# Ledger of designs, part 108: designed miniproteins, single chains

Each design is a single chain, and the fold is of that chain. pLDDT is the mean over its residues in the fold that is shown.

## One batch from the design tools (miniprotein)

Design m3747
Fold by ESMFold2-Fast:
Structure m3747 (fold): chain A 77 residues (1-77)
Amino acid sequence: MEKVIEEAIILRAKGEVTEDPEERAKIEEKAREMEEELEKALKEMTLEQVKELLERLYKEGKLPKEAQEKLEEALKK
């Protein structure tokens, strides 16, 4: 599940920062397929664990810095 959760988070982050409507629609469609796994993972994770995962993905170069902040705020709300 780790890779699926990681990929779902990355896709959601890309969707948040993508300004091209067509590219965003494609990312959202793929993210929708992974939505069930993402929601399950988020329900099992604490906010601190989510932050640690986002920091790790950013450190690994898998998330742009803008997406990290937007996704973190979205997960809080």
Scores: mean pLDDT 66

Design m3748
Fold by ESMFold2-Fast:
Structure m3748 (fold): chain A 95 residues (1-95)
Amino acid sequence: KPLSKEEMEQLVEEMKERVRRAKTLEEARQIVQETVDKLEDGTETIEQLNYVRDLLLQMIDDLEKEGMPQDVLLMLRGILYDSYGRKLRELTLSR
């Protein structure tokens, strides 16, 4: 089911809040993977994909400025770029 920009923004903000409260790297990874999977499933266009990428990059930048550990930031970037690359290939091959 396609997600609206408002639904994408809400999911990213909820993930950011949950990640801030996560007590372990594995808890944070589970939260991020769950939310990114929902965002990926709801993304049907390259424009939406780029919008989600920009929201996630802004979230990572905010968390870095808040003093989030480098291990968590690297995990976030890894999941983001893996999902982005996979979805970009899917959307490009469907044309």
Scores: mean pLDDT 85

Design m3749
Fold by ESMFold2-Fast:
Structure m3749 (fold): chain A 63 residues (1-63)
Amino acid sequence: SDAELRAQLEAAGAQFQALVANAEAQGLEPKVTVRVVGDRLIVTIENGDEKTVIEVPVPRPPL
């Protein structure tokens, strides 16, 4: 169901915003890299020496 996918995307987006806000509160400037791999959107956030990877499903990746 597209509704379930949308809910997962919204949850992933909220998690991402929380991580960015936390890094900014610590005086860090996170570097965000977005990559599409198959049917997944891979978001990498780099906060100094720490890296967090968030996988977000996409319904139709670019061909």
Scores: mean pLDDT 69

Design m3750
Fold by ESMFold2-Fast:
Structure m3750 (fold): chain A 86 residues (1-86)
Amino acid sequence: MSDEELLEEAKRLARELREAALAGDEERAEELARRLEETIESIKDPELKAEALTYALAEAHEALTGVAPSEKEKEELAKKLKEKLE
């Protein structure tokens, strides 16, 4: 699986994880979170890995707060993650 395919899979898993969390399905959420972490860790490109992490955290923030993060909050999060990976 290429890094671009892993990014697409990570975004899919993040969306499914959000849906499971909002539904209160703890077992499914835990399994999806594990698969998401494994998928993101498999991405070798720091930029694509930062994109995947930013997307996953934005989905998690919406699930926990019921509010989608602002574009500015997403940008700041992406910057912090990129600094950690670079």
Scores: mean pLDDT 73

Design m3751
Fold by ESMFold2-Fast:
Structure m3751 (fold): chain A 58 residues (1-58)
Amino acid sequence: MEEKRKEARELGKEVAKELNADENLAINTVELSMIINGESREQAIENAKWVLKGVLAR
C-alpha cells in the first residue's frame, strides 16, 4: 500500500509536469484511480490527463 501511494504521487507529478497543470489535482486523481478504485496505471494516467485538460479548457 505504501509503495502504491508513492507510485501514484510520482505518476501524478509526471502528468502535471507534462501538461503544466496543478500537481495536487493530478496526484489526487491518480491516487483515487489506483488506490481507491483499483484501476490500472494506464487508466489512472488517462483519468488524470482528462481531468487536467478539462480544467485547462475552462
Scores: mean pLDDT 75

Design m3752
Fold by ESMFold2-Fast:
Structure m3752 (fold): chain A 60 residues (1-60)
Amino acid sequence: SMEEELKRRALELAREMAKDISKRQQAADAVSEVVNKGSPEVGLEVAQFFARAEAEAAAR
């Protein structure tokens, strides 16, 4: 489904951001798209994953 594709992309970009904080904007945009177009449950899951990935990047 479109939601599954959006979720997959957002999680992939968040993982890339965890390794390189310069990719934050790309990951944030993808997460925002999931939140705006997906279900509330999937949006929350992706937002929480993003927050953890951002914290991981900050700890480097």
Scores: mean pLDDT 85

Design m3753
Fold by ESMFold2-Fast:
Structure m3753 (fold): chain A 62 residues (1-62)
Amino acid sequence: SIKEEVEKLELKLLLYQISLSGIDLVSERRGYTTPAEQRERDRLEEEIARLQKEIDRLRAEL
């Protein structure tokens, strides 16, 4: 169902947000962000935005 699909996407969104927070904790602790960490942050932020848009689209169909 659409509701079950939304719940699965919300879980995936949460996991990506946790991953992003992990990078932020490591870089904050070190006092700087590496280029590799910045690329991974950018990738995660893009995926989070994509998932949020898909969740919003599916919720509009409920």
Scores: mean pLDDT 87

Design m3754
Fold by ESMFold2-Fast:
Structure m3754 (fold): chain A 69 residues (1-69)
Amino acid sequence: MKEFIEKNKEKIIEKVKEYLKQRHPDADKVTIEIKDGKIIVTSDDPELQEEALRIANDIINELIKEKEK
């Protein structure tokens, strides 16, 4: 799984940012990084940070599903 996340990190980050922009006015205040196969989300708003992390995990799961086809 770590290898898949690292190879697709740019795509994962872009999808999370696009989805956040649609749902949160403060999406630009979220920093999303992938290090050592782990997704790292930082924000001054704990609720926004938690939501962004959930969205990122959902996107990772969907990308895995697409690759299995």
Scores: mean pLDDT 73

Design m3755
Fold by ESMFold2-Fast:
Structure m3755 (fold): chain A 60 residues (1-60)
Amino acid sequence: MEELEKRAKSIAEFFNVDYEKVLEMLKAAEDGDVERAVQYANEIVKELGGKTGAKAAAPA
């Protein structure tokens, strides 16, 4: 479990997304629960899209 937590933290920091969602996605993938893994992956993708759009609104 500690290895999953480290991976989840690295992924969350790298992509700047919610750590809890990444951790749940990795747990679901390890359990072979494809439906649950896809659900959390979709939530992470939505969060990524939202953050990218927000940056476009900042003038330099």
Scores: mean pLDDT 71

Design m3756
Fold by ESMFold2-Fast:
Structure m3756 (fold): chain A 120 residues (1-120)
Amino acid sequence: SEYVDEAVELLFQQEDALGKALISLGVPKEVVDEHVARVRKIVEEGKEEILKAKTAEEKIKAVEKMEEEIIKLYDELKEKILKDPSLSEEQKKEAVELLEGAKETVKSFAESLIEYIKRA
């Protein structure tokens, strides 16, 4: 599906931009790179599940699972950032705000993809 491919590409672009922003704020590159790699794997696996699913209900469940797993990774990264003694309170605040914005973006992508599946 061209729409699913475009949605995945846009999500990868947003994740790459988030990673660069977090590194620029002083979040350790190794922590950010691991997070980005884990999100990419979830999105790639989710895309395969969506494309292999035979019913709209199964496709929607695949999108919801992908969304839940990505949100969980953002919450895990938020916890790591908040516990990092090398980061200032201002760096932690800005990084958390970026992660909360990224969570809302992922939710919006999932909603758009579910709506597309329902109309197809």
Scores: mean pLDDT 89

Design m3757
Fold by ESMFold2-Fast:
Structure m3757 (fold): chain A 63 residues (1-63)
Amino acid sequence: KVREEAYKAAEKELGIPKEVFDERERLRNFRSASRLEEQRRVDLKIAYYAGLITKEEYEKLLK
């Protein structure tokens, strides 16, 4: 599956856990205006694992 290949590549190169991609895929399937905040939270989590933001920044932006 393309999804499994993407998880493997991201985990190897970015250190982003597969569970984060599973959460993002779940939200993608049920996206609506009411779920934009949940999507934002997952995107922030990916940015944190990618080293673009610190844990402290992640917690601030999550609020």
Scores: mean pLDDT 65

Design m3758
Fold by ESMFold2-Fast:
Structure m3758 (fold): chain A 92 residues (1-92)
Amino acid sequence: MPPLTEKVLEVYEGVNFIKETVPELAELAEEALENAGVAVEAAAKDPKWEPKAKKILELLIKATEYVKKGDIEKAKEYLEEAVKLGEEVKAA
């Protein structure tokens, strides 16, 4: 499998967990997942994007961990940062 594929699956499962557990974050989590996909595809085409793709995936994993801990405000902050980094990849 290509690099990052296992992390992408973990992130996908985590976003589904956030959507089921905190419906109020569902739209933000979906947007962050979409932006993670864009960054992973960019990294596959150009290695310069690999650090940003890895960071976005890590932010989504941490957002899921904070939801599991009941820290919804921190989960939201991590999702918002993931969206912001993904928008930087889209703009380049």
Scores: mean pLDDT 81

Design m3759
Fold by ESMFold2-Fast:
Structure m3759 (fold): chain A 106 residues (1-106)
Amino acid sequence: MELVEKGIEYMKKGDYEEALKYLEEALKKNPSKVMELVAKGLVLASQGDFELAEKLLKEALELAKKEGDKEGEALALKALGYLYELQGKLEEAKKLYEEAKKIEEE
């Protein structure tokens, strides 16, 4: 969990090199399809490909829900929240972060 969150924090700071290191470490520690889709979606978001990023992050969210992967579900929601912040959709981003927090408090 913390590695993807650190990756997003560094992306918000504009430090994409450091962000990628955290995403690679997260994928290495939890090499699941959900983690692969989250990492790839965040990389696409950093490149400005918001349409493909949203598609992959939504696929990660649906896969996590189907598999009962609450950790992956929370991570996908946080990644989507970051994507919506990049697009200026602050209210939508806030809702996604609140949803992720509820899952983590279970």
Scores: mean pLDDT 81

Design m3760
Fold by ESMFold2-Fast:
Structure m3760 (fold): chain A 86 residues (1-86)
Amino acid sequence: SVSRVQGVKPEKLKEVIENLEKIVELARKALAAIEAGDLASAKALLESMKPLLEKLKSNTSDNPVPQELYELVKEVSERLEAAADA
């Protein structure tokens, strides 16, 4: 068929996977920075995650961004806020 509803194209799926892996890696680094007391680096890493998360939201069609990824970003944000208040 010439005309069909477009699902996630292979190239977009690759981009989604790469962005997912990058967000996870940035989150791990941010959590490690928080534990080390480097709140400035943790904040920079959290800010780097935001555009990647927004890109994932725009590039997923049938499969939403996993809830676990949003929870991971939220955990980094909440831990950073708690550490900054201490």
Scores: mean pLDDT 71

Design m3761
Fold by ESMFold2-Fast:
Structure m3761 (fold): chain A 58 residues (1-58)
Amino acid sequence: MKEAVALKDVDVDSPSVVSFKKGERLEVLKEYENGDLVVRNKEGKVGLVGSDLVEIIG
């Protein structure tokens, strides 16, 4: 399973953006050519994150 670690807190009420806390592990579901990721947070919400907000591990 591919994971990413959040580099800062994100708390946004948006249908296309997932919220998370700094240091939270996110499951990487898809990587886009521009570096953006589709991730799932610990609450099961799926959404887009910019590559500058997370660090991929594994």
Scores: mean pLDDT 76

Design m3762
Fold by ESMFold2-Fast:
Structure m3762 (fold): chain A 79 residues (1-79)
Amino acid sequence: DKLKKEAKEIEERSRELAEEAERLQDKVPIAKTAKGLADFGIELAKTGTEEGLYAAKSAVRRAEELIEEAKKEIEEEKK
């Protein structure tokens, strides 16, 4: 039950990150990589395994880092 809840939370978070990265991908190439990682995180979370959940969390964290980098790059171009 706890594993299923965590998997659903990571799947939902990965979907949110994929949506955000998709909005940014036309501005900065790094956002395309972030979207790929977020999509991969969704697939890993769906495996329903402890190993899959661990890998999904790693993919989500990296996608978050790349999205933050993309946002900084866009903001720097505005300044």
Scores: mean pLDDT 80

Design m3763
Fold by ESMFold2-Fast:
Structure m3763 (fold): chain A 73 residues (1-73)
Amino acid sequence: AALDAQVRELFEKYDKDGDGTVTIEEGAEALEDLGFDRELARLLLEQFDKDGDGKITFEELLAAARRARALGL
């Protein structure tokens, strides 16, 4: 799906050190680039940060993007 490809491209852009994670702030900015509200995206990503380390994996970012689209954000 186009959304999945866009999330991957943005994740690769923000994952500058190649550690497989981005910050909540970087993830929120990526979702804003996809047309979602930045503050709502940040709140959504905080729900996926189960370990509280402030880091989001590609899978969590993709899940958040899909959730945001389903919610009409």
Scores: mean pLDDT 77

Design m3764
Fold by ESMFold2-Fast:
Structure m3764 (fold): chain A 89 residues (1-89)
Amino acid sequence: SDFELAAESLAALRYAELAGVEVPEEVREFLEEKYREALERSKAPEELIEEIAETVARGMVAAAEGDEEKAKELGEEAEKLVEEARKRA
């Protein structure tokens, strides 16, 4: 769905920022464009999409750092936010 594409694109960018990974400008611009286009087609609130993306990105960082408890908690929170977005779409 459009909100899922928007959340995925934003989560990829936020994960890179949080993990300290340098994203080439062309890749960053591509992901930002995909986010904007998907957001414009989405019926879900932008704030909710941003919360999903942030939660997913933080969960990915926690998993990469070996913090399994935090990764699980953030994963559960992301699932709740995604379900809310689906019901509001």
Scores: mean pLDDT 82

Design m3765
Fold by ESMFold2-Fast:
Structure m3765 (fold): chain A 69 residues (1-69)
Amino acid sequence: SARVERLIALIEAKRLDEALALAATLDEATAGQVLMALAVRGLMKGFPKVSTSLSPREVLLLAIRHLTS
């Protein structure tokens, strides 16, 4: 979707505040789609294993902070 593509572009451009703001507006299903797209692109290979109790949106917010730091 256009929102998934927009968020990935913001993450790749290291636009932390804009990426976090957009991610916070996503539902859990769309957040899961972004995480899958990041994984397919190989961007998640360095991301540390997180708690299984976190929602897709919570994991996405942590991933954005990691990928833009």
Scores: mean pLDDT 80

Design m3766
Fold by ESMFold2-Fast:
Structure m3766 (fold): chain A 94 residues (1-94)
Amino acid sequence: MVDKEYVQKTGKVIVIYVHNEKPSVVEALLDVLKDSKLPVIIIGLREENPETIELLLKAQKENPEKFHVRFVESEEEAKKEEEKLIKEIKEKYA
């Protein structure tokens, strides 16, 4: 569960780039992150493992306030999406 007051006070957001990670590693990461007080941005490439994509999208669907998942075609697009999501999250909790 996201601690909205803590995010508002600190402006902190977790950002993770996923690149050819094993689905088991991603599942373990999501398990740890579900107990975090901070919103989580996860960015991967569209060419990522389908099982990893499914796990990440499921996490966002089950907790859309906490997990913000994006799949992009390039590292340049990834940075742009990161900046956009950080701004949107900070504005939402401001």
Scores: mean pLDDT 79

Design m3767
Fold by ESMFold2-Fast:
Structure m3767 (fold): chain A 102 residues (1-102)
Amino acid sequence: AKEAADYGGKAGGAGVAGVDLGENSKEVSRGTGLAIKGIGLAYEAARLGGLSVEQANGGLSSKAGQEGYKEGLAKGTAEGALEVAREYIKKAEEEIAKIRAE
């Protein structure tokens, strides 16, 4: 649960980095969608684990969100930031699937 929420937070941060680096409405829209999805996965993971989002480290202002944002910005392009977000979304979804299989 905490690990899945951490991945969701990182995806959210990287999605926001994609928005900030986006040069057109399509890139901004994709970054926004991935940020929303990442945060949604963090909330889902926290709920499944009986944790608050704060306890699960899953918010945009959390260490995970800040780290995802920094990783996304370090890519220097919207597409690079969105790829970071997609990788963390996949990891969050895989961990949530394990929790649901219990």
Scores: mean pLDDT 78

Design m3768
Fold by ESMFold2-Fast:
Structure m3768 (fold): chain A 82 residues (1-82)
Amino acid sequence: VPPSELEQTRAMSALAAGVIAAILPSVQKKVAAGEIPQEVLDLLKQARELFDQAARSTDLAEAQALFDQGMALVREAQKLEE
């Protein structure tokens, strides 16, 4: 039996949250050095919270919506780095 869409969405969300957690110290140092705006750090922290919520969701529609919202914030942060 293949993994459920909910199990896959939760796993992807947990991975995304973990990746953000791993890069946050480097992003925080760049913000402190004035290399990137504080808004990038704030957006990534919000995205991590959304991915953590998606990883704990028991509803597929909710998990997917939270994951998509987290991805939108990551894209916004990427635009501000350029």
Scores: mean pLDDT 86

Design m3769
Fold by ESMFold2-Fast:
Structure m3769 (fold): chain A 94 residues (1-94)
Amino acid sequence: MSPQQRYQQAMDRIYGIYSDYMSHVLDAMMVSTPQQTQQINQIRSNFDDQMQQIMVQIRDMVNNGSPQSSIDQQIDTFRQMSDDTISQIDQISR
C-alpha cells in the first residue's frame, strides 16, 4: 500500500472512532445539567488534544515508513482512549 493510501485509511479509521465518540457525547449532553456539561466540555477538550497528537504520530509514522502494525497499534490506542472517555462522560451524566 502506498504511504498516501496508508495515511488516508488511518485517518478514515480515526474519524470513524471520533464520530462514534461524538454521538455518545451528544447523547450525554442532552440529559446533563449546565455544571455536568461544563465538566464534559473539559473532558472533550482533553480528548481533542489527544486526537491531534495521535494524528501527528500516525503522519510521522507513515512518512518514516513505519510498519502497518505500528500504525494499527496507534489506532487501537485511540479506540481504547475513546472507550475510556465515553465511560468517564457517562459517569458524569448519571
Scores: mean pLDDT 87

Design m3770
Fold by ESMFold2-Fast:
Structure m3770 (fold): chain A 55 residues (1-55)
Amino acid sequence: SSMDVLFRVGAAELRRLLAEGRLDEARAAIEKVTAQDPELGARLREYFERLLAEL
């Protein structure tokens, strides 16, 4: 689905920002997505929290 494509793109961007140590930008990106698409934003936030928990 379009949602799954957008999630994969967003997840890849969050992984990139995390690898670069740009955590504040990653959080800001999630907030911007959540403002436009709350469901997608929630999925990306959960994914990001799991990534942080594995550090």
Scores: mean pLDDT 85

Design m3771
Fold by ESMFold2-Fast:
Structure m3771 (fold): chain A 78 residues (1-78)
Amino acid sequence: PVPHFTVEVSRPEELAFPLIVAGVALATGTDAIVTAKNLSPEGVAELLGRRSETPRGRVEVVSADADNTVTIRVTPLP
């Protein structure tokens, strides 16, 4: 099964922590879904514009909910 990580930010504008969790999953070759909660509308909008492709794999923001929750998918290269 794909591991799910839930990150609740201490400040709604704080975007780095969910991205750090996604980066650690990518660095360890772990397929993962990271759910970031308690974001501001501005934080949601900024994350929706982000994607990263690296030699290790991809990090993609795949969805955002009306409750200011963002889902990030981590797909390491095989």
Scores: mean pLDDT 74

Design m3772
Fold by ESMFold2-Fast:
Order: structure tokens, then sequence, then C-alpha cells
Structure m3772 (fold): chain A 80 residues (1-80)
């Protein structure tokens, strides 16, 4: 079954959106460049969930920016 996964990263300078279509059981790597920050997402679709992760070296920096309201990460998924 096919799913459209949309990742949007919003900062004070604007928003960048990327989409990927995955079947259940697949994963993909998506890179977004926003305000000089390169964020590599690993997206996974299972029968029970759609999930994402970021590299460990960026996790703390992204957490700080999100808590300060300077960065927003939205992940949406739609069944095709």
Amino acid sequence: MKWKVTITVTTDEGSVTKEVVLETGESAEITLNVDGLEIKFTVEVTEDYVGYSVPEELAEKLKELRLQGKLKIDVDYEKL
C-alpha cells in the first residue's frame, strides 16, 4: 500500500517541503537544506506507523531550536 510522506521544515527565513512516496515496509532518506542547516531525515513506513529520525549529531541542536520556537518540523502522511 502506497503512502505519501511530506516533511516541512520552517524557520524564521521560510519553509522547505519535500515529499516521498513509499510502500509499506520501505524506508527512504530525505535531505532538507534550510537557513544553512542541512537536515537528513530517515523516513520509515510500516503497517502500524509512519516514523522519522534524524542523525544523532544534529538531534541536540534541533531540539534546542525547536524548544526556542526557531525551528518547526512537520511530518504529514497520506494514504494513496
Scores: mean pLDDT 78

Design m3773
Fold by ESMFold2-Fast:
Structure m3773 (fold): chain A 83 residues (1-83)
Amino acid sequence: SKEELLEAAKKFIEDIEKAVEEAKRAYERGDLESVRTILEGLKNSKGGIDKLVEKLKEAGLDEEAERLEKKYEEALKEIESLL
């Protein structure tokens, strides 16, 4: 359902934002190994995000699909900038 897709997108965005926060905290304490681990975890989630984006677009939820893609790309760049 559209409601299930929106809830899934919301959860992914929350998980992405949490990953960025955790990476920044690791960076502040000089734990670059944890920053790299978080970045790799986020990169490994790409397939799931791409599939959800496709389903959102098929359901006519283009704005939410774009928001999810943008949040993911911005998070990757932000965490990469710490390294």
Scores: mean pLDDT 89

Design m3774
Fold by ESMFold2-Fast:
Structure m3774 (fold): chain A 81 residues (1-81)
Amino acid sequence: DKLLARGELGELLARMVQESGKSYAELAKEMGISKSTLGRYISGELPITEEKLKKFAEAAGIELSEEEEKKVRELLEIINQ
């Protein structure tokens, strides 16, 4: 289910924001997007691409575990079907 996959990915992104200690505005600036667009990725309103997710992880300064990276790839495949 694309909607459930988007929600699960959004929860992961929200956790990464919290762990980063950065604001939405700071992360969005580092990614080269608007704060509104970042919020829409986190809410699951906008589907996120693997490329944008990579930029998000870099901006957040968070290294995903191999299991988390695999889960993210599976969610992105469902979302982009």
Scores: mean pLDDT 76

Design m3775
Fold by ESMFold2-Fast:
Structure m3775 (fold): chain A 85 residues (1-85)
Amino acid sequence: DKEQQKLKLEVETLLGIVRIIIGVIKVSRKNKIDLEEDRKLIERGRKLLEEIKELIEQLEEVEPELLEEVEELEEELRELEEELK
């Protein structure tokens, strides 16, 4: 199914983008670069995770590992957000 394959690719791509965003935030914080930009990146990552969840709802077959990855990324963003308070 071409449509299901596209959805899976989109989910995997967006998960990769969230991982990159988290990496950028961690590097920024280590170097004390910009708290305001870091907060905006956290918000962007959170919005992407919500989009990912909506796409996952459209998948006919969902691997448990995919849901676990989403939860792990949500937890990492939550921890980063708490550190910026």
Scores: mean pLDDT 83

Design m3776
Fold by ESMFold2-Fast:
Structure m3776 (fold): chain A 79 residues (1-79)
Amino acid sequence: ASSALREALRHLEEGIRAVEAGDVEAAIRHFAEGVRAAKPVSPEVAELAQEAAYAALAGDLERAIELARKGIELVKEQL
């Protein structure tokens, strides 16, 4: 459980870094991996990661970062 949440945390953080670097494709990939890692242990984190991926796909990079940061905060509460 905690290893899956740490994996989700890493992907959410890498997704934010990818957005900041202008690599939207990498950001979407990382947020999608965050969904996969979180899904079996925290549906709430998985939902935030999925919403971050959708925001990035829509070109709403500010919203993607906001949602990913909410996911990171929720992971930290569960670790």
Scores: mean pLDDT 87

Design m3777
Fold by ESMFold2-Fast:
Structure m3777 (fold): chain A 82 residues (1-82)
Amino acid sequence: SMEELQRLLEQYAQALEEFLEAVLATRELSDEQKREVMRVVEETARRLSEAKSVEEAEEIYREARRRLSEITGVPESEFPPV
């Protein structure tokens, strides 16, 4: 449903925002890693705003989680579930 999609998009946006805040606050990551995280979060937010289905939103978030995990070393399992 449209209401389900909107709720999911809000949850994903919040999860990404919280992750970005944690990344920017930490001293364990380089400035280059922080810039790459910002890029992924910004691109993902744009893609999520264009999502037309729950399945599309889930795929976009899953890809973002994978990329963020690769950049930061944080396990995918520590991100909110799909």
Scores: mean pLDDT 83

Design m3778
Fold by ESMFold2-Fast:
Structure m3778 (fold): chain A 55 residues (1-55)
Amino acid sequence: MRTLLNDAVAQLREAAKAGQPTLTISSAELDDAIREHLRRVADELGIKLTLERVE
């Protein structure tokens, strides 16, 4: 099984490989810990990450 975190990290890596400079992730299940981790990974990959919480 995989977590939302693993799926989001995979999306970031694929976006970087495809040459996409930006990525938007929208989910009601984005916890603060997940958001912080994703921001660090995006920064390391040079991707501008936008995190949107769906209400």
Scores: mean pLDDT 74

Design m3779
Fold by ESMFold2-Fast:
Structure m3779 (fold): chain A 61 residues (1-61)
Amino acid sequence: TAENLRKKAEELRKQGVPQVIVDLLLKTSDYMEKGDYSGMLLHGGEARQLLRELGLPVPPL
């Protein structure tokens, strides 16, 4: 859910994850809330790929 993604973004921010990834997760949550499916998949996909590159757990969309 959008709320779960916002919570995850805040947790990652506290862990020192780069702001660009946090911003992508927050943007994904905004698209989810608005029902913009294409925006959700695009930004969520980018955030998940960056998390994989950092070796961090990847949240489901």
Scores: mean pLDDT 73

Design m3780
Fold by ESMFold2-Fast:
Parts: sequence; structure tokens; C-alpha cells
Structure m3780 (fold): chain A 55 residues (1-55)
Amino acid sequence: SLQRDLELQKKSLRNAEELIQSAKANPGARPETIARYEATKEVLEAKIEELEKEL
């Protein structure tokens, strides 16, 4: 169902946000690693927006 897919995407988004925060808190974190997590977040946000429009 669209609602179930939306819940899964929102959970993935929360995980991505936690990874970004952890990476930013680490002074040894590579900029490319942070950029990859942020790119993943953008993809998940776009998917959530599309699913919400269909509900």
C-alpha cells in the first residue's frame, strides 16, 4: 500500500538524517561521505513527496 511505502521511506529518511548528523559531528569525516548521505536524503525526500501526492 502507498501508506506502508510512505512509512518505510520516512524510516529510511530518519536513518539518513542520523548518519548525516553523526558524520558532521566527526571531525575526521570526509566531505564526500557527508555529500553521499545528503544525496540519499534528497532522493528519499523526493520519493516521500511523490507518495504523499498520490495519497
Scores: mean pLDDT 84

Design m3781
Fold by ESMFold2-Fast:
Structure m3781 (fold): chain A 70 residues (1-70)
Amino acid sequence: GPDLEKIREWLEQLRERRDENGLELGDVEGTAEEFVKHPDAFLQAFRDLTRQGLLQPEDLDRLEEILRES
């Protein structure tokens, strides 16, 4: 499955940038654990956020790299 530590770090970086803009992501560690269990559903959700302009394409590219290397 995906590297839990890399997913957690990616989510923390994303949360830090978006928290400055008022986005609440909740529990990063719990989200990373659920991501590892259901990577397809979370990847689809982040792809949808990218299409809506709420996530930068380079953030999605980094996530897909983590999933390929895991």
Scores: mean pLDDT 72

Design m3782
Fold by ESMFold2-Fast:
Structure m3782 (fold): chain A 86 residues (1-86)
Amino acid sequence: MEVEKKREEAEKEAGEAMGELTGAAGNYAAASTDQSEADQAMQKVNDLGERFGKAVASSPEKGLEELKRIREEALEEARRMKSLLS
């Protein structure tokens, strides 16, 4: 039960981070003059989205750690893309 609550919190936080990444990637893709860079940004969103879905479907113990990693990675990528915007 305690692990389940932490997993629910991690899912919410990872979901919020994925939303931030999706917005940042969309802005970066729109601002990019290189279609390859735009495609790579959107592919990163898709890859993390698939990992998020698998983590949510995993046992609470396994999903919790992966959701935390997804949140950290999504926020790092969002910050990176925002820093590269002109």
Scores: mean pLDDT 81

